# Designed miniproteins, single chains, continued (5): the designs that were tried, part 27

Each design is a single chain, and the fold is of that chain. pLDDT is the mean over its residues in the fold that is shown.

## One batch from the design tools (miniprotein)

Design m16969
Fold by ESMFold2-Fast:
Structure m16969 (fold): chain A 108 residues (1-108)
Amino acid sequence: MTEEEIEEVAEALAEAAELVALAAASLKEGEEVPPEGKKASEYLLKAADAFEAGKFEEAKEYAEKAKEYAKKFLEETGKPKLTPEEQEKLKKEKEEAIEELKKELREM
């Protein structure tokens, strides 16, 4: 697998994590997580596990499913009411996650 392909999978995983975080931020305190939100989290964990196992094609498929379910969850709950500071924090966490994944790839 090329370094470019692995980087693409790392970026997809980071995007999935950001969307799941945005979906979670749309919930009110004590509100039950919809099935779509649970599936998004499950696929995100499967994507991370597959990535760590070197199964990059599976990681990409699970990351895309996590993104799909997170988007469905956001559509059902409405757009999260995030402040500009919270949006900047999520962007920074995404960039840090991509950098950490790239660092791990260099040790493979």
Scores: mean pLDDT 72

Design m16970
Fold by ESMFold2-Fast:
Structure m16970 (fold): chain A 110 residues (1-110)
Amino acid sequence: SGGEEGLARVRAWHEARLDARADELGKMSPEEAIERLNKKVEEAKKLVDESTTPEQREKAGRLIGEALGDAEALKRWAERNPDSPEYQQLREAAEKAIKEAEEIGKKLNE
């Protein structure tokens, strides 16, 4: 049906976007990719802690969404090379960032 086809297209688009993000992360060192992700999570936390207006809260929410997307992309990049010495470091950094972003998101909704 058109509805099922539309949902499949949205899923394919999301998967392609994650793959494209993973490709961009693959152009930098593992250390640079982790540092960039950690800075984005720290910026999101600061914006949530300092948010006093609806506009600031919306901006914090968008940055949390970006941090989650980047963390998922980093995990996907790691999973492409599971035999890599960096696999565990990248996977652990991505999982930590996902957890931190989710906790920040919960605080924003309180």
Scores: mean pLDDT 77

Design m16971
Fold by ESMFold2-Fast:
Structure m16971 (fold): chain A 97 residues (1-97)
Amino acid sequence: SNEEKAQELRAKGIEAFKKKDYEKAIEYYEKAISLTEDDGVKAENYKNIGDAYIKLKEYEKAIEYYEKAAELYKSLKDYSSAEIAEEKIKEAKKKLE
């Protein structure tokens, strides 16, 4: 199914991230987002894209993706995950100072 493919692509993204292939990780996470209808899965992949952009030192892009994750987590009433994403935004903003 598309949901199973989205989960497999997320896993491939995580493996690429572990290998420090951050651009490839982003490609896998973006493809996972395109295949899923689950806002929780979308939020997790947006957060992971943000993490990859932090490693690439593209802090403005990292903030954009963390904001997308936080908005989805809030819509799902997952306030703990939203708070984690907002803390990551704050940390990324410090890198721009």
Scores: mean pLDDT 92

Design m16972
Fold by ESMFold2-Fast:
Structure m16972 (fold): chain A 76 residues (1-76)
Amino acid sequence: MRRATELALQAQVYLNQGDYEKAKELAEEALSLTPEENLQFRASLLDILSKAYEGLGDKEEAEKLRKKSQELQAQA
């Protein structure tokens, strides 16, 4: 759990710096380490991924990820 949280924090830092590719990689790694039952944390990672994809110009994927994040937040 600690490693996934550290990756999420670093992904947010890179996202804030405009390094969307690095933010995406770190958020995807954090998501892979996160249990499916941890809906709230998975939702936050999907929000980071959505913003990273938006920064990269992939609006369709960003919208899909944002919608999935909102659905998980509603269920958590």
Scores: mean pLDDT 83

Design m16973
Fold by ESMFold2-Fast:
Parts: C-alpha cells; sequence; structure tokens
Structure m16973 (fold): chain A 67 residues (1-67)
C-alpha cells in the first residue's frame, strides 16, 4: 500500500511539472495537491518536499489562492 501511494505521488508530481511547463497552473496546483496528500500518506518526506517546493512556484501559488 505505501509503495502504491508513493508511485501515485511520483506520477502526480510528474504531471504537475508538465502542467507548469504548459502554463496550466490550475492543473499544476490540482496535481501537486494530490501528490502532497499521497506523499504524506506514504510517509515519503522527499516527495512531500518536492511537491511543496513545486507548489511554491508563483503561478501555482496564485492558482491555489484563487481555487
Amino acid sequence: MKEELKKKAEELIKKGKEAIKQGDYKKANEYLSKALRYAEKAGDEELVKEAEKLGQHPGVKKAALES
């Protein structure tokens, strides 16, 4: 179960990065928020930090405040 949650977090981080590249900050925020939840459930501190760091992108942060 923990491994499955980790894989989901990794895939969502990947999708979040691609959304940032495309300028789709709303989708990036949605993917990264889900990634953070799965990373926290998995107990993977590295994935938690990565999702949080990506969420600090100015565009993503603005989308999060407006969503």
Scores: mean pLDDT 82

Design m16974
Fold by ESMFold2-Fast:
Order: structure tokens, then C-alpha cells, then sequence
Structure m16974 (fold): chain A 69 residues (1-69)
């Protein structure tokens, strides 16, 4: 649902901010992940929930690589 995606996006944004404080992430990967999350937020606002899911998945993929986990 839209509400579930909004909560998931909020969690991802908070997680990224915490990672930026505790881990030296590649600035290029951080910028790309932040851009994808901004696009996901726009997609949720527009009601494009499938596009939002895809963008959030791509951001998650980059963050996993950046954290080396």
C-alpha cells in the first residue's frame, strides 16, 4: 500500500543518514542512492507505487554494496 511504501522510504532515509554518520561510504554511491530515494518519494506522491518499489529496490542494492555487507 502507499502507507507501507511511505514508512519503508522513511526507514531507508533514516538508515542512510545513520550510515553516513558511522561508515565512510563512497560519496558517489551515497549521491546515487539519495537521488533514487528522492525519485521514489515523487513516485509515491504521484501514485506510481510499482515505480516507487523499483526505485527503492535499486537504492537498497547500492546501500548494501556501499556498506560492504
Amino acid sequence: SKEELEKALERMKKGLEELKKTVDLDPALVEQAERLLEEAERAIKEGNLEEAKKLMDEASKLLVRGAAL
Scores: mean pLDDT 79

Design m16975
Fold by ESMFold2-Fast:
Structure m16975 (fold): chain A 87 residues (1-87)
Amino acid sequence: ANALVAAALREAAARASGRTAEALARAAELLAAGEAPEEVAERLARELAEEAGREEGLSEEETERVAREAAERFLGELRAIAEAALA
């Protein structure tokens, strides 16, 4: 299952550009390495939220909220890609 999702993410990365392509490629690598989709989403969301928080001067609590919201969205996207790949 993770291998098929990783393949779909690599295809999505090939069609994307810039930061989106990098994020999708990184997600594919982590999933291929055996990390759970929930862990991948949380890790990427945390990294992005920390970068945004640093640039925008967000508080630690605001950064944590952004990370949580982004993790939920990424997990939803990963599940949608998995469902499409397995359909």
Scores: mean pLDDT 72

Design m16976
Fold by ESMFold2-Fast:
Structure m16976 (fold): chain A 60 residues (1-60)
Amino acid sequence: SDELLAELEAMSKIQGTAFINRELLEAKYDPETQERILRSMIATLREKLSPEQQAALDAG
């Protein structure tokens, strides 16, 4: 989930929005639930990114 959280943080930086902090996620959810939440958020956010932002995220 560290990789998924890092991807979400990168998206947050690109969009200028804070979505969730690691401490809150770890305090409330087990690792499997954390990964599911992160994947769902990442999928939703990718739909809102421009093609340029998506390319930048995939390259970096």
Scores: mean pLDDT 68

Design m16977
Fold by ESMFold2-Fast:
Structure m16977 (fold): chain A 71 residues (1-71)
Amino acid sequence: SPKNDQLSSMIGQVSNLSTQAKNNGQTNQSNQSSNLMNQGLRAYFDQGDYDTAVQLLNQAKSTAQNAVNSS
């Protein structure tokens, strides 16, 4: 499904950036990104709220990307 494909892509991007942030010593931002990703996954799979899931995954990506860029 298009929604599942988009979420899978976003999860992959967040996971990769969060791992990079952690490897660079940005543990707090990596943890925050992972928490936002988990909130997004709960919004979609537990509540059926795709729009909230996408918003939270975008926040997770931004958090991890900022951590990588500041390293």
Scores: mean pLDDT 86

Design m16978
Fold by ESMFold2-Fast:
Structure m16978 (fold): chain A 65 residues (1-65)
Amino acid sequence: DLIEKLRKEEKEKAKEIEKKAEELVKQGKPEEALELAQKERRELFEKIFEILEKEGITKDDIPDF
């Protein structure tokens, strides 16, 4: 299932984002950690839409999640 594959990818990427954010917090940059997390999560969403678009699905065809 494409959906299950995307959910797995999302989970793995979310863990990577959290790891990067924690490294920034460890460096004493919690504000930058929040910015990074927001930006990376936005990019993750864009990547998911790009994959769906390759299957012939546009962003307009995707239901709200």
Scores: mean pLDDT 73

Design m16979
Fold by ESMFold2-Fast:
Structure m16979 (fold): chain A 58 residues (1-58)
Amino acid sequence: SPEERIKKLKEDYEKFKKEMDEQIAAEVAAGNTDRAASLRELKEQLEKKYKEAIEKIK
C-alpha cells in the first residue's frame, strides 16, 4: 500500500541519514574536510531524492 511504501522509505532514509552523519563526523574528526564536504553534498542529494519519492507516492 502507499502507506507501507512511505513507512519503509522513512525507515530507510532514517538509517541512511544516521550512517551518513556518523561518516561525516568521522571524516571531520580525522581532519578530512574535503571528504566531509563531499559526504554532506551526498547527504543533501539523498534528502532531496527522499522528499521527491515521498511526493510521488499516492
Scores: mean pLDDT 83

Design m16980
Fold by ESMFold2-Fast:
Structure m16980 (fold): chain A 60 residues (1-60)
Amino acid sequence: SMAANAEAERLLAEGERALRARDFATAIRLYQEAAKLGSPELAAEARGGIALARTFAASA
């Protein structure tokens, strides 16, 4: 739905801000919520964010 996609986009933006702040736990949580709500395309973007955040967290 349009409302679910808009919420997923908001969560992706918040996840990106958390990722830039190096708050990987928050970024992963926000991306997981975005992946549940969004279109397949938004869910794929969210999963990419999760993979990136996990990689950075593991290398710290």
Scores: mean pLDDT 86

Design m16981
Fold by ESMFold2-Fast:
Structure m16981 (fold): chain A 70 residues (1-70)
Amino acid sequence: SREALREEVDAWVPIIGEIAKAEAYKLAGNYKEAAEAYAKAAELAASNPLVPESVVEDLKKKAEEYAKKA
């Protein structure tokens, strides 16, 4: 339905926004900020049952990886 699709899109928008921010920081070499943005994306993903667990785990792994580079 239209409402279900809107809810799904609305759920993904803030997650994608944090991922995009993390990728931009990563490309700039700002690993601390990249790690923080990936961690925020993982937090948002984990709080939403529409998001697959595999996505949450991937974002957590990226946050830990870039935190070690900071």
Scores: mean pLDDT 83

Design m16982
Fold by ESMFold2-Fast:
Structure m16982 (fold): chain A 95 residues (1-95)
Amino acid sequence: MSEDEKRAKRIVAAVRAGVEGALADPSLSVDEVLDGLIEQIESVKDILDRNKYSEEVRKEVAEELLEIIDEVEARLPDADPAKIERARKIVESIK
């Protein structure tokens, strides 16, 4: 596995860990979990932009982030569709 692939996997793992932590926190509302997810995705985009990651790494991260969004939507059926769409649009801008 290349160093770039290892970096991509670490970025995705960090987002996934943050999402699982938020979902496990009973003090957080569905909206707060979604807002946290959006903030994490925006932070990933900033990291990729500032560090000038390759298109291959960006594509891999974007594909994995879309899977995380789909998993969150499935686990939170009362999630605001507009916030889910916003998260997806940010990921599309990473590509």
Scores: mean pLDDT 83

Design m16983
Fold by ESMFold2-Fast:
Structure m16983 (fold): chain A 98 residues (1-98)
Amino acid sequence: KPLEFVEELIKEIEAEIERLKAQGPDSQGRIIALGVKLTALKHIKKLLEEGYEMTDRQLELLKEATVGDLFALEIAIKEGWEVPESTAALADEVVRRL
């Protein structure tokens, strides 16, 4: 389930990037931001393919995650850390444990 969900998010973002490219030059900043988000999601996908697991809470956070939240989630999944109550607390927890 988590792997399929991450793959669907990757496809949605790739489609959005292609849509923005077709709309012209005013979309460069958003294209760059989505590209960074794609990189983070592809790292999470690789971890899931290697047998790492996501909790239901971590999966839920993917729906609303910022780029920073995604990189924090990648580290939390890899290290097996508990996910805080909010995405803001997740970034703080990652920094605290590094």
Scores: mean pLDDT 71

Design m16984
Fold by ESMFold2-Fast:
Structure m16984 (fold): chain A 52 residues (1-52)
Amino acid sequence: TGSTGPPATSVFAADIRSAIAENVDEIVNPGVGSPFRDVLEAEAKAKGVKIV
């Protein structure tokens, strides 16, 4: 299988993580578990960004 080029998902995901870190990361302690994943996906969805 051949995959070329950077996936858009990785780009916008990084941007969202940055935005979340400014607010959510301070409140939600980043650790092991699903809260971070849930928050990331929820925030992405709320902002109108789709996680593929």
Scores: mean pLDDT 51

Design m16985
Fold by ESMFold2-Fast:
Structure m16985 (fold): chain A 60 residues (1-60)
Amino acid sequence: MKITGAALTRRPGESDADVEAKLRALIAKSEEVIANPGASEDEKENARVALEEARRRLAA
C-alpha cells in the first residue's frame, strides 16, 4: 500500500503519479546521502538542497 502524503506508483508515465514518484525518489535518495556516514560534505550539501526542494514541491 502506498505511504500517505508521498505517493509511490509503478507507472512513471502517468503525470500525477510520475510527479509524486519523482519527488519521493529524490527525497529518499537525498535522505540516504545525508544519513551516509561516509558521504562528503559536498555530497551532503547537494542532498540537503535536493531534499528541501523535493519536500517543498511535494507539499505544494
Scores: mean pLDDT 69

Design m16986
Fold by ESMFold2-Fast:
Structure m16986 (fold): chain A 65 residues (1-65)
Amino acid sequence: DEALLEQARRLLEEAREAAEAGDYKRAGVLLHQADELASQLPAEAAAEIRAEIERLGREGVRLVI
């Protein structure tokens, strides 16, 4: 569980960096992978990851141009 949570957090960090570099396709794939991992986490950890996905989307990790 800790390993999956760390992997999800790493995917979110990579998604942010990809979006900042203008690679929105990669950012979208990484966000999707993080959400898939969240489905395998305990409810509290899943909520943390999904809240961060929503925050990053609102603050600039958007896939729509």
Scores: mean pLDDT 76

Design m16987
Fold by ESMFold2-Fast:
Structure m16987 (fold): chain A 105 residues (1-105)
Amino acid sequence: DLEKLEKEVEELRERAFREGAPGVVIHTVIDTPEAKKAYYEAEIEAYRRGLERPDRTYVVLVLSYDKSNPEARKKAEELGQKYLDALRAAGLDYEVKTIETEPPP
């Protein structure tokens, strides 16, 4: 399953590059197989939307944190906002989707 997602990401990334569709950026504090699955799914969605609307940049923020810890949530949100502020400062027209994942215990 994960290998199929990796291949789909690679194929969509190449197609998006060829057709001039916008890319995706993923932010996370956890690098596990479960998190990688979420990254690939988010990246696939971003490339599909980019192929539909190539006039805009698509940003997907994948936040992995302990949902029982409000401090971890706040820190993840602050890091994501810093990235969005950088995109705005660069003058990019973008659409943002935030996806939250549960890290393994």
Scores: mean pLDDT 66

Design m16988
Fold by ESMFold2-Fast:
Structure m16988 (fold): chain A 87 residues (1-87)
Amino acid sequence: MVAELVLEGDRALNAGDYEKAIELYEKAYSLATPEQKPLILTNLGSAYKMAGEYEKAVELYRKALELNPKNETAKAGLESTEFMIKN
């Protein structure tokens, strides 16, 4: 189930296992409905950001915002990650 994969990804992310979190979120994304995709893209962006892959994180946050422009978590993630790239 998509929800179970997201929860497992969240646990991996909180444990500092960014590679496992990315794997689980990518699997969740492949099985997700269109309505679920913005949240998963945001979580995937956060995982890439924590892994230090800032350009990939920016791309994922932008995709999440394209699907849901009111996603405050994705907007905050994008702004903070762009700051890391530019400085």
Scores: mean pLDDT 87

Design m16989
Fold by ESMFold2-Fast:
Structure m16989 (fold): chain A 80 residues (1-80)
Amino acid sequence: SKEDIIGELHKVFGELAKTMSPEDRKALAKGLEAAVKGIEEGKSEKEILDAFRKTAKENNLPQDLLDKAEKKFEEVLKKS
């Protein structure tokens, strides 16, 4: 369900955020917020991932952390 996907994303990204700086954590949270909105609106996996990537980059998430977060995101979407 959408709730299960959103819950798993918050769990996985919450754990990732614990290892990040406050600024990077904020950028990740903004990306996740955009992605959750896409899920709630019934957008495709591609549109959800594109929204996440764009928003995280606009909030200055470093590329290596973005790549790591995107891989975790794809894994959650595949299982759900």
Scores: mean pLDDT 83

Design m16990
Fold by ESMFold2-Fast:
Order: C-alpha cells, then sequence, then structure tokens
Structure m16990 (fold): chain A 68 residues (1-68)
C-alpha cells in the first residue's frame, strides 16, 4: 500500500546525509534537502515521475509526499 511505498522512499533518501525524511503517521512523508533549492526541486520532480499515484508538493523548504 501507500505506507510501504513511503517507508521505501524514506529509507532510500535517508542514505544521503544532506536529506532528512520523516514519516508523519501512515500517510505523509516530509522531506527536507539541506543547502540546495535546485536539488530540492529535482528530487520532487523525480518522485513525481517515479510515483504518479502519490501527491508530491513543495511547501516552503520541504517536499511533502502523500497518498492520493
Amino acid sequence: GATEILKTIKEELSKDPDISATLVGDTTLIITVKGDPQRQIAIALQLMGEYPDLQVTLKGDNIVVTAK
């Protein structure tokens, strides 16, 4: 389900020391990318392409990923 996909994304992104990924409840993943706004946008676009059934939004300095 969506929760397993969010956990997988969190574990993959958490391998990068410049990325913090936090799962909020079972439905929302909050991603913070340190130090590069262009890299934040690139990661958001990659997630949109890889996971079309997930809602990916930019909210300030965070990428927010939720189940649709």
Scores: mean pLDDT 82

Design m16991
Fold by ESMFold2-Fast:
Structure m16991 (fold): chain A 71 residues (1-71)
Amino acid sequence: SEELKKKLLKAIGDLLAAIGDIIDAKMELEKAKKAGDEEKVKEAEKKIEEAEKKLKEAREEIKKLETEFEF
């Protein structure tokens, strides 16, 4: 259905956004480690955790939608 397609495209978009956030946060972490900035290291680690949570949620939504599509 068109509705299911739109939901899947949104979930894929959320997945890609989460992956981008993880990449950006890991780059910030590397930069902070090289600079010896302990505060920025902690901020980047927290951003990674938050982005990984969003990635998990997006993956779970895609799995749910895949199951609904097969039935």
Scores: mean pLDDT 85

Design m16992
Fold by ESMFold2-Fast:
Structure m16992 (fold): chain A 70 residues (1-70)
Amino acid sequence: SLEELFKKYDKDGDGTLTREEAVELLIEEFGLSRETAEQLVDLVMKETGKERLTFEEFKKLVEIAEEVTS
């Protein structure tokens, strides 16, 4: 599930992903290059103005990643 995937990379257990945790998730789970993963994470973070991704923002990131890998 998306909840299990989020928790796997949420090393702090605070309910948010750091930029690096989100990047590693996209590389490992979606097969994206580091460069592409960083670009997608930075795009979502720029839209929100936040330094961490909530579960809702993570769902948007996954939707974009699925479109890119299709």
Scores: mean pLDDT 82

Design m16993
Fold by ESMFold2-Fast:
Structure m16993 (fold): chain A 92 residues (1-92)
Amino acid sequence: SLEEKVQELREKARKEMLELIKKNDYDGAVEVGRKFIEELKKLGYTAEEILRVASEIVRDILKETPEENRDIVLKVARELFDYLTELLEKEK
């Protein structure tokens, strides 16, 4: 089902991003997040729906992230939210 596919994509993105964040791989974490956004867009999700899901993933990642890596999580989140804003501008 669509719901099962979204949940699988969400868990995959969360795990991959968390692993990259623990390695201080900012560019890798951003790339995983961007690919996740593109996959949700292909499934018919609006930018607002993607923002909601992305915010939930960021919350989950922050909960599991060592304190020393928290600043990179926030930088990745900011970059992905900027990317969502760019997508909204292109769809005007």
Scores: mean pLDDT 83

Design m16994
Fold by ESMFold2-Fast:
Structure m16994 (fold): chain A 51 residues (1-51)
Amino acid sequence: MEALRKAVELLVNTDKSVEEIAKEVGFDSPEEFERAFRAAYGVTPEEYRAM
């Protein structure tokens, strides 16, 4: 939860790529991050930013 919460803040408050955000919040790959994010929020990180 903590890592994904930080990721949401980075997605809405910065222009960092999904890959950079995944790395900053402690995921080894964007794919792992995307899967975890979808499980928590129901959308992909890219979709979340586009909203």
Scores: mean pLDDT 79

Design m16995
Fold by ESMFold2-Fast:
Structure m16995 (fold): chain A 63 residues (1-63)
Amino acid sequence: MVGDIYVATKEQPAVLPQFLGLKVGERVLVLKEVNDDVVLAQSLETGRTGYVGKSFLEKIGTA
């Protein structure tokens, strides 16, 4: 997971400032695994960082 590239398969709303808002098809780099359900990631489109639910992501490559 850490250092891998994932694509958002579902929209994630930025409901709190610490959460990363994602559109379907948006690519992210995983920076840290927080727990079994959540990662810290950076959007490759916006450069923003925030928490993302693992269930929203599918692996597409390694950085």
Scores: mean pLDDT 78

Design m16996
Fold by ESMFold2-Fast:
Structure m16996 (fold): chain A 55 residues (1-55)
Amino acid sequence: MSKEELEIEYTKKVKADYDAYMAAHPDASREERIAAAFEINRKHQEELDKKLKEL
């Protein structure tokens, strides 16, 4: 698996999780949406960093 493939997978997972969050929380405030986006990005960044170390 290349670094590019892992980065593409990361982007798709972040988008999917954020879309799922928005669908589950349509009334979420702007601040709540920003906080959720940060948590989703942090979680997937940790996973990406772990996989990049295995290359």
Scores: mean pLDDT 80

Design m16997
Fold by ESMFold2-Fast:
Structure m16997 (fold): chain A 69 residues (1-69)
Amino acid sequence: GAAEEEKEKKAGELAKKLAEAAAKKLLSYYPDGKVTIEDKGGKVYTATVTTDTETLTVTFDAKDFLPFL
């Protein structure tokens, strides 16, 4: 129903916003790194920082937030 569709939309928007916040946080710790936000489809977003020595990825799945909405 409409309420379930609104929850799913809100969860997807939350996952995207958290990925953007994580990207900003990663950039603050790795200022010389390259930070990318990727939409994997299915309301899954990743924030990745790549440096000369390592790559770190944080994943946000909208379904993990549905119980809190």
Scores: mean pLDDT 79

Design m16998
Fold by ESMFold2-Fast:
Structure m16998 (fold): chain A 62 residues (1-62)
Amino acid sequence: SKEELVERLEKLAERARELGLDGVAEALEHLRELALQSTDQEELDNIDRQLKHLERLLEREE
């Protein structure tokens, strides 16, 4: 759901901040704002794809 996507983006952004990856955190925060404003499923799907890419990259930097 949109609410789950927003929550995942928020948590991942906080995790990125904890790791000192401020650029990644800013990207995730921007995607969260886009998700909150979006009613378009295609845009939400694109945000989910970007989240998964950033999540994978972040897990590698731990």
Scores: mean pLDDT 81

Design m16999
Fold by ESMFold2-Fast:
Structure m16999 (fold): chain A 92 residues (1-92)
Amino acid sequence: NPAQALREAMEEAYKNPDMSLEELRERARELSEKYGLDFERVLGGLYIARLLGQGKSLETALLRYLMEIEKLPIVEFDEEGNLRELSIEELK
């Protein structure tokens, strides 16, 4: 069952928050290949679960995933309409 396997892997990442990114990538690849799941989505789920296991909020975990795994600049508009990039230090 793909959904059960993904839940179990995310629970493992949550309970083992010291897992390396390499270990998360290897597990995501295994689940993707075995169950036909999208690799990036599985990796994202495991990465977020690990950050939650480290005591981060869901919002912080999602933003860190976008910045550190997807390599996306997270931006906001200031009151003058200019783009400003968020730093990792602002995510607490």
Scores: mean pLDDT 80

Design m17000
Fold by ESMFold2-Fast:
Structure m17000 (fold): chain A 73 residues (1-73)
Amino acid sequence: SVERLIALLEDPDPAVRLLAAGTLGQIGDRRAIEPLYRAALEDPDPRVRAAARTALRRIGGEEAERALRELEE
């Protein structure tokens, strides 16, 4: 489920968080936008932050575009 994948964005293993971010981007469910925004802003691993930004771009739409603008500075 999308909720399970969102929970995996908080997994202690960065490889798991990276996979979760990528998968959420492929699914494109808007429920992932806020969790992905937080991951892009706050995740300690720069690869996970980059994957979360890519996922937001893949989801698209006004909400994801607003999140991406907030990440630009």
Scores: mean pLDDT 87

Design m17001
Fold by ESMFold2-Fast:
Structure m17001 (fold): chain A 67 residues (1-67)
Amino acid sequence: MEETEKGRELLAANKPEEALKYFEKAIEKDPENGEAWYGLGLALYALGRNKEGNEYLKKAEELGYKA
């Protein structure tokens, strides 16, 4: 999905705040999108929000996403 891809590009560009918004949009469209939950976790880690990042990475795993 375009939003998930854009989020990943923004993380690579060191723009985690912007990446977070795109992953949130992806989840709004599909709450079972494990890749978007994984991206949220990575963006939160980049922002120093490690506890929240762990929670979303766990959500991605629960949805069957494999990194």
Scores: mean pLDDT 81

Design m17002
Fold by ESMFold2-Fast:
Structure m17002 (fold): chain A 77 residues (1-77)
Amino acid sequence: AREEAARHLEEAAKIAEDAGYTKQASLFRKAAEYAREGDLDKAAQYVVDAMKAGKLPQEARDKVIEALEHLAEARPA
């Protein structure tokens, strides 16, 4: 779950970077690092900051949704 979330966030970062959204790409990479470390609250904060920073391609938004689903799975039931 954490590794899958991190992978989707890295994919979102690459899509954002290729589209010229370098700040958002950097924030998604930080979110991926925190997701791997198990700091799910910081991972979620960086995702929110990236989405607030401006427009994103729909493909990047779709990857963020997939990452958030995996982050929810990573929390203890």
Scores: mean pLDDT 77

Design m17003
Fold by ESMFold2-Fast:
Formats: structure tokens, sequence, C-alpha cells
Structure m17003 (fold): chain A 67 residues (1-67)
């Protein structure tokens, strides 16, 4: 069961988010996603890594505007 402190969660995110992003970018290349999609993925990963809710919400609005 996961029982991590705030510091451990922050360290875990900083380590895991880049690894997951690299995997997701490789999958995106396989699926033929656009450069704009890759940029949104990178920015979303950065927001998650830093737990920046305002940046994450702004990125969601940008995605919605593209629809």
Amino acid sequence: DIDLSEEELKEFRKKKVPELLERDLAEGERLGLSEEDFELMRRSAEAIENLDRELYEKLVEEVRARE
C-alpha cells in the first residue's frame, strides 16, 4: 500500500514523470501525433511534476480551444 510523505511524493514525481513522458512521447510517435500534441504532453508533464494546478488548468483550456 502506498504511504508516502509529501517530500517522498515530490521526489517520486520528479523521477517518474520524465520516465512516463519519454514513454508517452515514443507511443505518440508510433501513433503519428502532431508536434503540437507532443508540446502539450511535455507541458502537462511539467505541470504534474511541479503539482502546478494553475498551469495544468491553463493547459486543459488550451486543449479545449483546439477542439
Scores: mean pLDDT 68

Design m17004
Fold by ESMFold2-Fast:
Structure m17004 (fold): chain A 75 residues (1-75)
Amino acid sequence: HMKLSKEELEEAYKVLKDILERQNKAFEEILKTMTEEQKKAFLKSRKAQLDRFRSMFGDILKEIEKYKKEKEKKL
């Protein structure tokens, strides 16, 4: 649907990478403090969230991957 410019792809890649790194660290800390019941509920919620993420951002992630390959081809 939306065509991203080169600048938008670069910004999206950096923002996405930072968000994922911050989320992973936060999730590791949260999981350490959770009971088994809380972990089960959290993982179920996270799975649903990841399914939505793949649906929404699948096209964007493919565009970012293409941009990365193009960048690597430059000498």
Scores: mean pLDDT 69

Design m17005
Fold by ESMFold2-Fast:
Structure m17005 (fold): chain A 58 residues (1-58)
Amino acid sequence: MEVYEATAVVPQTSEEELGLRPGDRVEVLEEVDEEYALVRSLATGREGLVPKSYLRRL
């Protein structure tokens, strides 16, 4: 399981996106493109798109 941590506030601006706070941990499910990944929140189980630049691999 590839676990990443949010390094900044990620706003949810659309229904396809996942909002995150600094320190939130996510599992990367799929790399959509160079900018975005489909992730699942470990705390809530919700899935959505997150910009890769806001994530740090653990």
Scores: mean pLDDT 80

Design m17006
Fold by ESMFold2-Fast:
Structure m17006 (fold): chain A 58 residues (1-58)
Amino acid sequence: SSEEKAKSVIEAAEALAKQGDAEGARTVGELGIAEGKEHGDEIVIEAGRRAVELAEQA
């Protein structure tokens, strides 16, 4: 589901940010946005944007 995909994106970004991997967290976010846009999935796009924000805070 969109919710499960969004959760996976956020959890991956949080784990990478916690490890100090800002580049990894940003990459996860960018891929999430791209995949969400390809499938018209706004929930996944929002999760990807949130992951990019987490990368900026890492």
Scores: mean pLDDT 84

